# Designed miniproteins, single chains, continued (5): the designs that were tried, part 5

Each design is a single chain, and the fold is of that chain. pLDDT is the mean over its residues in the fold that is shown.

## One batch from the design tools (miniprotein)

Design m16148
Fold by ESMFold2-Fast:
Structure m16148 (fold): chain A 74 residues (1-74)
Amino acid sequence: MDELLEAEIRLSMALMMYAVGKIAAENGKLEEAKELLKETIEYAEALLPTLPEELRPEAEELIKEAKEELEKLE
């Protein structure tokens, strides 16, 4: 079974959510950006314990960066 591939796809989805949140912030859509970043953090935190160890550092970095971006907007 392609568990690693599925984990990579799920992590990629979290990265895409983060990217959209950042783009919303850059375009002055602050409420939309805050919501997207919060959703990204929640999704990535829920995903983290299901990931292979080799993908966990990337997810942890994503959570950290998303929290830092959210703090700038709040």
Scores: mean pLDDT 82

Design m16149
Fold by ESMFold2-Fast:
Structure m16149 (fold): chain A 73 residues (1-73)
Amino acid sequence: SITEKLIARIKEVEKEAEGLSPEERRQMIVQAIADALIEIGDLIDEVISRLKKEGKPFTKENFDKAIEEIEKK
């Protein structure tokens, strides 16, 4: 899911921020979350557009498949 990908990205940034000050680490995590939320918003719009264009119902299976196809670009 997009939520699982967001969580994985946050965990990756936390590892990259090891050795930084608590304030610098916090800023890096906040920025990563903000960037991910923008990407998620764009992804949702693209998924909805694609499903409507293809005449597919908005189901979890169709949503997951559309995300996979978009991420392959």
Scores: mean pLDDT 74

Design m16150
Fold by ESMFold2-Fast:
Structure m16150 (fold): chain A 68 residues (1-68)
Amino acid sequence: PERGPSTEEQSGAAKGGRMVFEAGGDAEAIRAGALAGRNGDWELAKKIAEASKNKDEEELKKLIEEVE
């Protein structure tokens, strides 16, 4: 019951719109996550994956910089 139905910022491209986001932005998140994982920093890798899931570019960018 808390799966969240009404998210305007998310309803635009994630569920109804079949947009190719992963063709660019998602790849960068995957790279950063893999890098953090290789460093053994699973906590950072998990945060990067979570930010990517939420399409939170600000948070994702911050975490990507942290991994380097």
Scores: mean pLDDT 61

Design m16151
Fold by ESMFold2-Fast:
Structure m16151 (fold): chain A 75 residues (1-75)
Amino acid sequence: MEEAEKNIELAKKYDEQGNYRQAGIYYAGAGLVYERLGDREKAAEMFEKAADSFEKAGDTLNARYFRAQAERLRA
């Protein structure tokens, strides 16, 4: 799960810098990796973090998209 872990580390660094758009992109990347691996719960968690990050960035379109992806995975 090295790819997902790397994406999460980058997302946290960008979040700490206040670059919420980049944080959202890397959390979304981690979510896609977990979904590809069949880990629906971790994928949903990452997409929720991506949605929150995009919301902080003012990117409501991506925030809504990734929130819907998280809901789909928890259904």
Scores: mean pLDDT 87

Design m16152
Fold by ESMFold2-Fast:
Structure m16152 (fold): chain A 71 residues (1-71)
Amino acid sequence: TEEALKLLEEALKLAEGELKELIERAIRAVQEGDFESAERYLTAAYLLAEGEVKELLEKAGRALHDYLLSQ
């Protein structure tokens, strides 16, 4: 989860408004171990995002998915 959190925090630095709020909710959900909510917020953020933020969110989603498959 550390890699996913790092990527989400990097995306958060570039995000504003609703996108920033969704990323903040995704970070909190990951920290709380609520991976279902984390994936939902991350998907919503990904659909709203463009450019570098979208790329960072895609990488974060892959890192989170890889972690969940290893459990």
Scores: mean pLDDT 83

Design m16153
Fold by ESMFold2-Fast:
Structure m16153 (fold): chain A 58 residues (1-58)
Amino acid sequence: SALEKLREVLENGDRGEMYSVVGFFLKEYPEKREEVRELLKLVKDEELRAQLLGITER
């Protein structure tokens, strides 16, 4: 599923991939915003996680 791919990218992907996939999900599945926010806990970099959370507020 699309959420499973998001999870894989958030655990193992590059910073650019994380931004792209999170942005895509928020645009295509706005109803999944809270689910995306929960999955951001998988991001190991604290600063990157905070930046990605900021995207979910737009």
Scores: mean pLDDT 79

Design m16154
Fold by ESMFold2-Fast:
Structure m16154 (fold): chain A 72 residues (1-72)
Amino acid sequence: SVEAVREAVERLGLSEEQLRLALEALRRMADGEKVTDPQAEIAAALIRGETEEIEGRPVSWEELARALEEVL
């Protein structure tokens, strides 16, 4: 959910720059594309892990990308 992604972002304390990198990485992964920036890939993975912990279920890259767009 959008609220779970908002909570994940808040808990992780990511900067605005890291959030922009994470969103780009999430979009690329949702499209089946490779992420070339290790920092962007790590930020996206952290948001996914935290969101999955809050929701108690697996969350797709597509779902995360859509939710993060609404949070930002």
Scores: mean pLDDT 82

Design m16155
Fold by ESMFold2-Fast:
Structure m16155 (fold): chain A 93 residues (1-93)
Amino acid sequence: SSEELNKLLEKLLKQAEEALAKAKKLIELLKQGKASKKEVEEALLEAEIQIGLARIVVGVAKTIGEEISDEILKRLEELEKELKKLKEELKSL
């Protein structure tokens, strides 16, 4: 059902948000010499997996005609943009 898919997406997006928040904190610590690039890469990979799974779920929902909320779609797009931004920031360090 659309409700079950939206609930699954909410969980995946929350996990992605937590992983990105961790990566952002680790980037600030890396700038201070208090964390490794590997720790940041691991947090970004966790976020990338959760975001990727959410995008797959959205694609499946669209294929089977289940409706995903605009709020969830916008949130996923914002997380994809933040992930890209943090990956580029890490490359510059």
Scores: mean pLDDT 89

Design m16156
Fold by ESMFold2-Fast:
Structure m16156 (fold): chain A 67 residues (1-67)
Amino acid sequence: MELAEEAIRLAEEAKRLAEEAGDEELVKQADNIIKAARYAHEKGDETVARAALKEARELLEKAKKLV
């Protein structure tokens, strides 16, 4: 399920950047997206995967501005 895999990848990158910046709230948000995307992948839930991908993209844009 490519949507969920992409969401995990982007959220993991956002988490890395947030950890480097010391933004604990963004780290928690990234962890929540990763959990949701992993769940969507396991269940084949395209709706949840699509939502997680959107959130991951938005979070990564915010994280990039921190570093």
Scores: mean pLDDT 84

Design m16157
Fold by ESMFold2-Fast:
Structure m16157 (fold): chain A 68 residues (1-68)
Amino acid sequence: VKAYIERLKRMAERAESLGLTDEASRLRQVAENLEKAYEKGDEEATQKALREGNEVDRRLMEAVREKL
């Protein structure tokens, strides 16, 4: 989980550098939500945050391909 949170944070930095500010903000929010849920031991919240992170990742890849 920690490795995935760090991956989301790195993806947010890359998205911001590409001018994808909205996607970067969403990735940071998901990473924060996932970190809080994981620290609390809330398995349901952790699973919801993981699903949201996967959806944001998919949309980010589509946006990056369109810009490149």
Scores: mean pLDDT 75

Design m16158
Fold by ESMFold2-Fast:
Structure m16158 (fold): chain A 63 residues (1-63)
Amino acid sequence: MREEIEELRRRAEELREEAERLLRAAEESGPGAAESLRRQAEELRERARELEEQARELEERLE
């Protein structure tokens, strides 16, 4: 379980880093492309939050 929790958190961090990269790309893009990239970044941040919640649930099962 602990290794599983660590993996979930590491995957969440990777998704947040990818979202950060997309947000930086959006700053360098034209308005239409920027909107699309920001939406993709938000999607990745949502997935990262879901993985963090899964990790929290596993942690709570450990008391």
Scores: mean pLDDT 81

Design m16159
Fold by ESMFold2-Fast:
Structure m16159 (fold): chain A 92 residues (1-92)
Amino acid sequence: SKAQELAREAIELAKKALETGDPELTRKAAEKVLQAAMEILKEAESKDDILRAIGLALRAIGLIIDTERGNPRPEEVLALAEEVLRLAEELG
């Protein structure tokens, strides 16, 4: 699915951010996590899956804000990207 593709891209960007320390890669990874969560939200049919997708999207927004404030958290972005991929695989 598109959500799985975006989540995999986010994982690769987050891994590269961890290797390089580049905050722009951390931001790009977090933005891809948000995009993946939004794609899951578009496909979610149950209340539980909708709330799970919303929760993941809000956490991604928080990580984007942290990066903009000069506190990039690439390890947290990687963990969230992996969690979003698991949900996308569960639903697709």
Scores: mean pLDDT 90

Design m16160
Fold by ESMFold2-Fast:
Structure m16160 (fold): chain A 66 residues (1-66)
Amino acid sequence: MLADEEKARRARESALAYAATLETAAQLRSLGDMLRKEAEEAEKEGQYALARALRETADEILAQAE
């Protein structure tokens, strides 16, 4: 497994675990927005696997907030 792909997997697992501890839609929306910003930074740094995982995770969390 490539280091970037493993970093992406760990980031996704950590974000979903944290999302599971959140009690309100507002907290989920805040986390989703933060992950989208992290994905944009990762893409600018050429970390495409991480950026993709963060975007997909953000979309899943934001869908739960609705």
Scores: mean pLDDT 81

Design m16161
Fold by ESMFold2-Fast:
Structure m16161 (fold): chain A 58 residues (1-58)
Amino acid sequence: MLLRAVEDYEAKSKDDLSFKKGDILELLEVVDEDYLRVKNLKTGKEGLVPKKYLEEIE
């Protein structure tokens, strides 16, 4: 499943991933109702991100 960032996000911890609005992220794991583990396809980095800043595109 691919997700698109709807806003910029700056990582708050070492386990978090930063992204920019419009970045495409691959869903790796649903951690809980608020957080996803994703891979940023632009940077190749993985981390935790808040679900509310992402939209599903496929």
Scores: mean pLDDT 82

Design m16162
Fold by ESMFold2-Fast:
Parts: C-alpha cells; sequence; structure tokens
Structure m16162 (fold): chain A 76 residues (1-76)
C-alpha cells in the first residue's frame, strides 16, 4: 500500500531527525493502513517500529500498547 509505505518513509525520516514521537505516529499510521489492507504481518512489524520509537520518545505506555497490537496480529 502506497499510503503505508509513505508513512514508513516519513517515520524513518523523523527518526533520522531525532523526532521519535513523530516517527512513532507515522509508524502507527503505516500499521493502521497495512491492517486495513489485510497485511497483518506488515501491520505487526509497523506497530513494533512504533513501539520502539515511543520508547525512545520516553512514552513507555504507548510503547506497550503498540506491542500489544503487534502481538494480537501475530495470532497464536
Amino acid sequence: MAEAEANIAKGDAAEAAGDYAKAAEHYEKAAEAYEAAGDLDSAAAAYLRAARAYEKAGDPEKAAEARKKAYALHGV
């Protein structure tokens, strides 16, 4: 999905700039776009990227929520 890929690129650019909060928001938008497209593996990966960015931004609660979303998409 071009929208999801565009948000991954924006997240990567924000991380390179040191803006981890903005990076996390873009990765979360990418994850939502992948999830809407039914690409659950890519959605889970994007949520894990968002979680890592939230931790670097100093927001462990949002990081935990993003990880929960990623693990829910992996199934059992």
Scores: mean pLDDT 83

Design m16164
Fold by ESMFold2-Fast:
Structure m16164 (fold): chain A 78 residues (1-78)
Amino acid sequence: GSMEEELLKEAIELIEEALKLTKDPRAQELLRKVRESVKKKEPDLELLNKAGVLAVLAGDEEAVRLLSKAAKLLQEAM
């Protein structure tokens, strides 16, 4: 429905903002794959969680917050 599409769109925006803040190329590659999975309406939450772990290890607190919000929106959309 339109609500699910709105949640997916907001999750993509949060993932794109996290990509701008993330300097680890491994995390960037995982987030690009997550973004593509969301566009296909098949969100890959395991890849999102792996990117979040890399952001925690890098000490990127703002990226971690954005990815946590994205995960919640994606879970609501599924």
Scores: mean pLDDT 85

Design m16165
Fold by ESMFold2-Fast:
Structure m16165 (fold): chain A 82 residues (1-82)
Amino acid sequence: LAVGDIVTVKLDNGVVIKVEVTEVRDGVATGVIIEAEVNGEKLKGDGSKVTIEGFTGEVGSPVTVTSSSGGSADGVIEAVEG
């Protein structure tokens, strides 16, 4: 992953998020949510800052996503666009 990449993550709760990567350090990506899909409905991202950990930069990688509000969820990388 690189700064400016768009990462699609499918969370274990069924929510799909698209994150624009703003920083990558030591296997940790920080970015902002630009799109979310909840129950099959696409919603505009709220710009929330998130940290993505555990990814190897590969589609299918298990990751943990942590929000700036302190919530975390496990998920899988579905796509990387960059």
Scores: mean pLDDT 76

Design m16166
Fold by ESMFold2-Fast:
Structure m16166 (fold): chain A 60 residues (1-60)
Amino acid sequence: DGVITKEQLREMLRSLGLNPTDEQIDWIIRTVDKDGDGVIDQAEFDQLLAALKALAEAEK
């Protein structure tokens, strides 16, 4: 409990109007997953989500 999976990350990005590829999602997970278990903590995800929202808005 309290971890974010690849599928949950994909759904969140789609809810922001983004269409991420598996490559983009894998890159994001690898960037924050220091343990190499293929999941990220919710705190790390919240920080990443804020950065992704800012990036998505800036790209418009």
Scores: mean pLDDT 69

Design m16167
Fold by ESMFold2-Fast:
Structure m16167 (fold): chain A 59 residues (1-59)
Amino acid sequence: MSPRLRALREAFDLALANGDKEALETLVRQMEAWLAGSTDPEEQAELRELVERARKALA
């Protein structure tokens, strides 16, 4: 996993563990922006999974 993706996942896991909805909403926006610009299928799959998990946590 790239250092950037690892850092994003760590931030996501922390926000999810703390129930920090504002941080999760910010991370979703960042992940969706990255996903829109990404051409790496593995990176796209990981970002889609994280977005789905965040959306479920925000519901």
Scores: mean pLDDT 79

Design m16168
Fold by ESMFold2-Fast:
Structure m16168 (fold): chain A 73 residues (1-73)
Amino acid sequence: ELEEKKKKIDERIKELSKELVKKIKEEEEKLEEKAKKGEDSSEIRKEVLKLVGEVLRELGDAIEEGLKELRKV
């Protein structure tokens, strides 16, 4: 039943990736709104980089968790 675990992990990663992409787009829209209101572009850039870093960390953690399950046989 290793194949079942792989399928569940793949589905989880795909779901998480889709949710993260949606979150990124929503935050990008908010940041564009702030830019239109004359907020400093350097501050907006920092917020975007922070968000990207957080998203990548969450994705990495999810992948590591999935790999841990696979290793446990």
Scores: mean pLDDT 71

Design m16169
Fold by ESMFold2-Fast:
Structure m16169 (fold): chain A 80 residues (1-80)
Amino acid sequence: EIKIEVKIEYDEAADTLTRTIKVGNYTIKIEITPDEVKITFTDSNGNVKEIVIPIRDGRTLYEAFKLAKKIINEAIKKEK
């Protein structure tokens, strides 16, 4: 069985929406601020990869969501 856990947090003072997704031994953290999208991927060995995408227009935001979806799908695929 693959266990998927999703936690959503909003920090009103920082205007930051944080979504944490755990897929088996993988953790994907997506932080959305008015200025940037920060994606943090932690693998089963504790290795952390961080990607920061500045939001300057709607195209940049779309590419950020597309990248986040790709990272989530790859984590799910590795747990199959």
Scores: mean pLDDT 69

Design m16170
Fold by ESMFold2-Fast:
Structure m16170 (fold): chain A 99 residues (1-99)
Amino acid sequence: MEKLKELLEEVERIADELEASDNPDAQDTGRLLRRAVELLKETVEKVEKGEISPFELDVNLALIRIAAHTAYYNAKDPEVREKAKRAYELISEAIDILE
């Protein structure tokens, strides 16, 4: 649980940094990662409260992974792509903990 919180905080920090950038590619990538972060936060809260079905969990984790992957692969700037790749790796680790 503590590691999951740390992963989530690190991904949110990356999304915040990208969204705050003057680079439009970073802003677009940050918005896609923000969608993944918001759904991941909601999913974590529901898991901790026991308010999520196995089916809803599978669907949410798939959507989170798709959003993070899309952010990574659509990033055009090498520096933006490196940050998006890091976020995708952290999200993948968080998903592995939730499965």
Scores: mean pLDDT 85

Design m16171
Fold by ESMFold2-Fast:
Structure m16171 (fold): chain A 57 residues (1-57)
Amino acid sequence: SAREAIRELERLAAEATGGARTIALTGLGEAKRHLEEGDEEAALISAEGAIAAVRAA
């Protein structure tokens, strides 16, 4: 779910440093914005994309 993906991304952001932290924080902001707008699908896509980008960094 979008909420679970956002929570995972929050954990990654808390533990990350350098470029990985920047990617995590940017993606977290985007995912939370979509969730606030009521777009759970867009929030999930944004959070999952950010998680993948952080893992690739």
Scores: mean pLDDT 82

Design m16172
Fold by ESMFold2-Fast:
Structure m16172 (fold): chain A 71 residues (1-71)
Amino acid sequence: KPSEEEIEREIKVALGAMYLSLGKKFASQGKYEEAIELYEKSAELFKEAGEIGEELLKEAEENIKKLKEKL
């Protein structure tokens, strides 16, 4: 059975993924400032999740970089 710490990390990944998806939706609508804010929230959650969030963290950071280049 997962530890409480493991469950908390999994919840953080799930929440981060939700913010990442919302950020992509806002970015597709040209709402770049709002999308960056959502990506930054997702990145923080993925950092807190540790190793299991590393790939998604890189995706969030890349999306932030790309949108900042458009501003």
Scores: mean pLDDT 85

Design m16173
Fold by ESMFold2-Fast:
Order: C-alpha cells, then sequence, then structure tokens
Structure m16173 (fold): chain A 66 residues (1-66)
C-alpha cells in the first residue's frame, strides 16, 4: 500500500533530521572541521541514494542538507 511507503518515508526523514541535529551537537565538542565536512559528504551521498530509490524527493534532500 502507498500508505506504508509514506509512513516509511516519513520515518526516514524524521530519523535523518534527528541524526543531523545529534551530529551538530556532537561535532561542536568532538570533531574537527575536516571531519565534519567528511561526514556531511557521506551523509549527502546516503541522501542521494534514498532519492534514487524514490524514498525522498529532491526538495526533501535539499531541506535536510541545510
Amino acid sequence: SMDQDKDLREAIIAHAKASIEQFKKYAEKYKSKEEIEEWKKKFEEELQKLLELGLLSKEEVEELLK
């Protein structure tokens, strides 16, 4: 059902947002700027994979990368 796909998609978005917020708090205390940039690049690649699978829209990926 389309509803199950929507629920999964919403869960993925919520998890990604929570992960970014957690990382920002962690990165301020424990990571160099270089490590932050490396993590951001890896995270961007993961979001791109989700976009290719149709689990996220382009707009959602751009919003999560702000």
Scores: mean pLDDT 73

Design m16174
Fold by ESMFold2-Fast:
Structure m16174 (fold): chain A 59 residues (1-59)
Amino acid sequence: MQVARVTKDFKALLPTELTLKKGDIVEVLEFVNDNFVKAKNLKTGETGYVPLSYLEFLN
């Protein structure tokens, strides 16, 4: 399982995006392009698109 830590707060602007708080742990489900991934927030179970620049990979 590919996991990453959220490095800064991200507020979703689109319904397909995932709102994240700094320190949240996400599972990366898919690399969409060079700027975005589809991720699951392990705390809430919600899925959505997140900027790669907001994530620090843990494995």
Scores: mean pLDDT 83

Design m16175
Fold by ESMFold2-Fast:
Structure m16175 (fold): chain A 79 residues (1-79)
Amino acid sequence: MEEVEQLEAAAEAGDGRASDRLFTLVEKLLKSPDPEKQEYAKEVLLRHLRRQAERVATEKGYDAEASVEAAQADIDASL
């Protein structure tokens, strides 16, 4: 979705409002009874979390890949 892509770009540029709106939209899609929407929402959330984890890991020396893997496991356990 074009709106989701624009929100991802804005959040990556440091727009906290875009990040909040993106997560709100993803949560709504994850709670949808439509498995296609759930799958799409998981993909969007993981892309966003990967970018955020990579940025934080670079600044603080954390393992970005391990952080993304843990987040994915939490998402799968919550569904």
Scores: mean pLDDT 70

Design m16176
Fold by ESMFold2-Fast:
Structure m16176 (fold): chain A 70 residues (1-70)
Amino acid sequence: MKAEEEVKKLLEEVKKKIEELKEKGALTEELEKKIEELLRKAEGATSLEELLEQLEEILKLLEEQKKKYE
């Protein structure tokens, strides 16, 4: 249950940061492609722990992109 709650929180954070970058015009096609690849891997994850790792990687990419624009 705790891991499931963490996944939900990370997924919401990912969605919020994507929306922020989209509004700023900072969401590049290259970044979108990388996020889509990681999300596809997350959907194929066999465990919640694996899913968490993929979501954390997406968040890292989103934060890195935000730093470039701020």
Scores: mean pLDDT 75

Design m16177
Fold by ESMFold2-Fast:
Structure m16177 (fold): chain A 56 residues (1-56)
Amino acid sequence: SMRAALLAKVKEAIKQVHEIFNEPPLSDEELEEKAEKILAAAEAGREASRQIAAER
């Protein structure tokens, strides 16, 4: 499963955004929860895109 690798990439992206905007770092629990929500939204977007492509 590639899910763990994708989750790790999303977590790094969140950390980078906080660093760029000089925001306090998120706790490990907050980072995990936020990354899971972002990944779920991205997966839903991919599924929608595949369905649109299949209509062609």
Scores: mean pLDDT 77

Design m16179
Fold by ESMFold2-Fast:
Structure m16179 (fold): chain A 71 residues (1-71)
Amino acid sequence: MVLDPSKMSFEELKKKIEEQLKKAAEALGLNVPEEKIREIAEKAAKELKENPSLDPSEVLFKAISELVELS
């Protein structure tokens, strides 16, 4: 699924990032609370909306790294 911050609302972007983080956590066998996944997704979505020049893949990778550190 392609992330395009310029075409997506903040809520859509946050939801898609949250879905990607949940899938990554399941694939990696991580036990991270849903509240933490939401916090990371919201932070990433906000960053992408505030700075459209950022690479969505880099932001998503950093979010996944934070998810791994919390497990």
Scores: mean pLDDT 78

Design m16180
Fold by ESMFold2-Fast:
Structure m16180 (fold): chain A 82 residues (1-82)
Amino acid sequence: MSNEEILERLRELARKLIEEGASKDELIDRLSAFIAEVLRARGVPDAEIRAAVQKVARAIQEGESVEEAAENALRVLEELLS
């Protein structure tokens, strides 16, 4: 799967979660699980996967709303996949 396909799937997941009234904790759990699975499948070291998950979680917590949290997370994920 390409980085663009992964990012589009992450955007769709975030959009669906917002539509379903998901909390920030649910955004962290779902987006972090997805990116961790992708990075693990690519053979990324555990330390790098942990760093990526922590960065996503921090970005979500910095949002004032669930929508802003999702946009912050997607920005971080785009940087990680570049």
Scores: mean pLDDT 84

Design m16181
Fold by ESMFold2-Fast:
Structure m16181 (fold): chain A 69 residues (1-69)
Amino acid sequence: MDSMAAAIGRAIGLAYNLLEQGASREEAIERVAEYLKEHAGVSEEEARRLAEAAVDLAETMLELDKSVK
């Protein structure tokens, strides 16, 4: 099965939790990129790009959550 999809899903969840706990966007990107390198076996450049996308999505989700009661 698609281990990459599973890793990305977990990366988004990790990003959401980090941002919710008060981590900066840059710190969340760094942590998520590290996670993706360990678990998805991607290159540093790929991990950074995927982490940025995951954090961006998580940040958007968090903003929507705090806007909707």
Scores: mean pLDDT 78

Design m16182
Fold by ESMFold2-Fast:
Structure m16182 (fold): chain A 55 residues (1-55)
Amino acid sequence: SMEEEAEKLIEELKKNPSEEILERANRLGVRLVLEGRDELAERLKKAVQEVKSKL
C-alpha cells in the first residue's frame, strides 16, 4: 500500500539517506497528494526536507 511504502521511505531517509531514496520519496509524495493522502504526503515531505539539508 502507499501508506506502507511511505513509512518505509521515511525510515530509509532517517537511517540511510541517498539521492535515490530522495527521488523515490518525492515521486511518492506527488502521488500521495493526488490520492488525497495529504497528512501522509506532508510527513514524507518533511522527512525529505530534513535530509536534504544534510546531503
Scores: mean pLDDT 80

Design m16183
Fold by ESMFold2-Fast:
Structure m16183 (fold): chain A 62 residues (1-62)
Amino acid sequence: AEEEALAEAQRLAKSMEAVVANAGYRITKPPEIFPLRDLDDEARLSEQIAANAEVVAPVVPT
């Protein structure tokens, strides 16, 4: 069901956040998400991946 898919996506997002934090990194910016309508465009997906590459940064004490 859609509810299960949504719940699983949220669970994976939290798991990823925990793994990133445990590795000494944190998400500094919200990920850039393109509309689902653009999923047919492989170039758009590549742009989204590249944009999200800068979301994660090492945790540096100040």
Scores: mean pLDDT 56

Design m16184
Fold by ESMFold2-Fast:
Structure m16184 (fold): chain A 58 residues (1-58)
Amino acid sequence: AIAAVLAIPNAAARLAAATALLATASTAELLALTAALAAEADAAIRAALSAATLAKLN
C-alpha cells in the first residue's frame, strides 16, 4: 500500500493518500511505514508520517 502511495507524482495528493492510509493502518503497519518513510525524499511527507506514527503509538 505505501509503495503505491509514494508513487503518486503530485506531492499534495501523495500526502493526502498517505494520511488516509495512516488513519486506517494498524500499529504493525505503521512500524513498517517508518522504514519506508526513511527512504522518502519529501520532508513534509516524512514529517507528517512520523507525527502520525508517534500519535498512534502513544
Scores: mean pLDDT 67

Design m16185
Fold by ESMFold2-Fast:
Structure m16185 (fold): chain A 81 residues (1-81)
Amino acid sequence: SAAAERAEALASQLSEEQKAIVEEAWRRAVELARELVAAGVPVEEAIRRAIEAALEALAAAGLTELAEALRAAWEAVLAAR
């Protein structure tokens, strides 16, 4: 999708410090999803909330364009189902 291609292009331009921010946001999102599932939240909803938290963290770190492209790519995946 165009959104996924844009996200990939933006990701290829990241500095080492920005890559570390993305890796930390991903790590926290995975941990949050696991905690929510363990607490009885449905898997689909836990994943949705974890992705939203990761996107918010990226935007807060100044990676707003990457966060928007990733959100659009995620919404496209959901719409294709």
Scores: mean pLDDT 81

Design m16186
Fold by ESMFold2-Fast:
Structure m16186 (fold): chain A 64 residues (1-64)
Amino acid sequence: GPALEEKAKERLAGIARKIAEDLGFDEVEVEVVSSTHAVATAVKDGKTYKIEVSVDSEPVITEI
């Protein structure tokens, strides 16, 4: 139901933020695309990075 999807999105957003924090990123902004995919934009050492988080896969980090 809608409540389960919303809870899954909140959990995924938390996971994306934690990954960015654990890697030492600042200014973390998380956008949840779906219940299985989230994208975080974060800054480290003056560079902006995109962190893609998907269920059951490793995060993908790309400089933008």
Scores: mean pLDDT 79

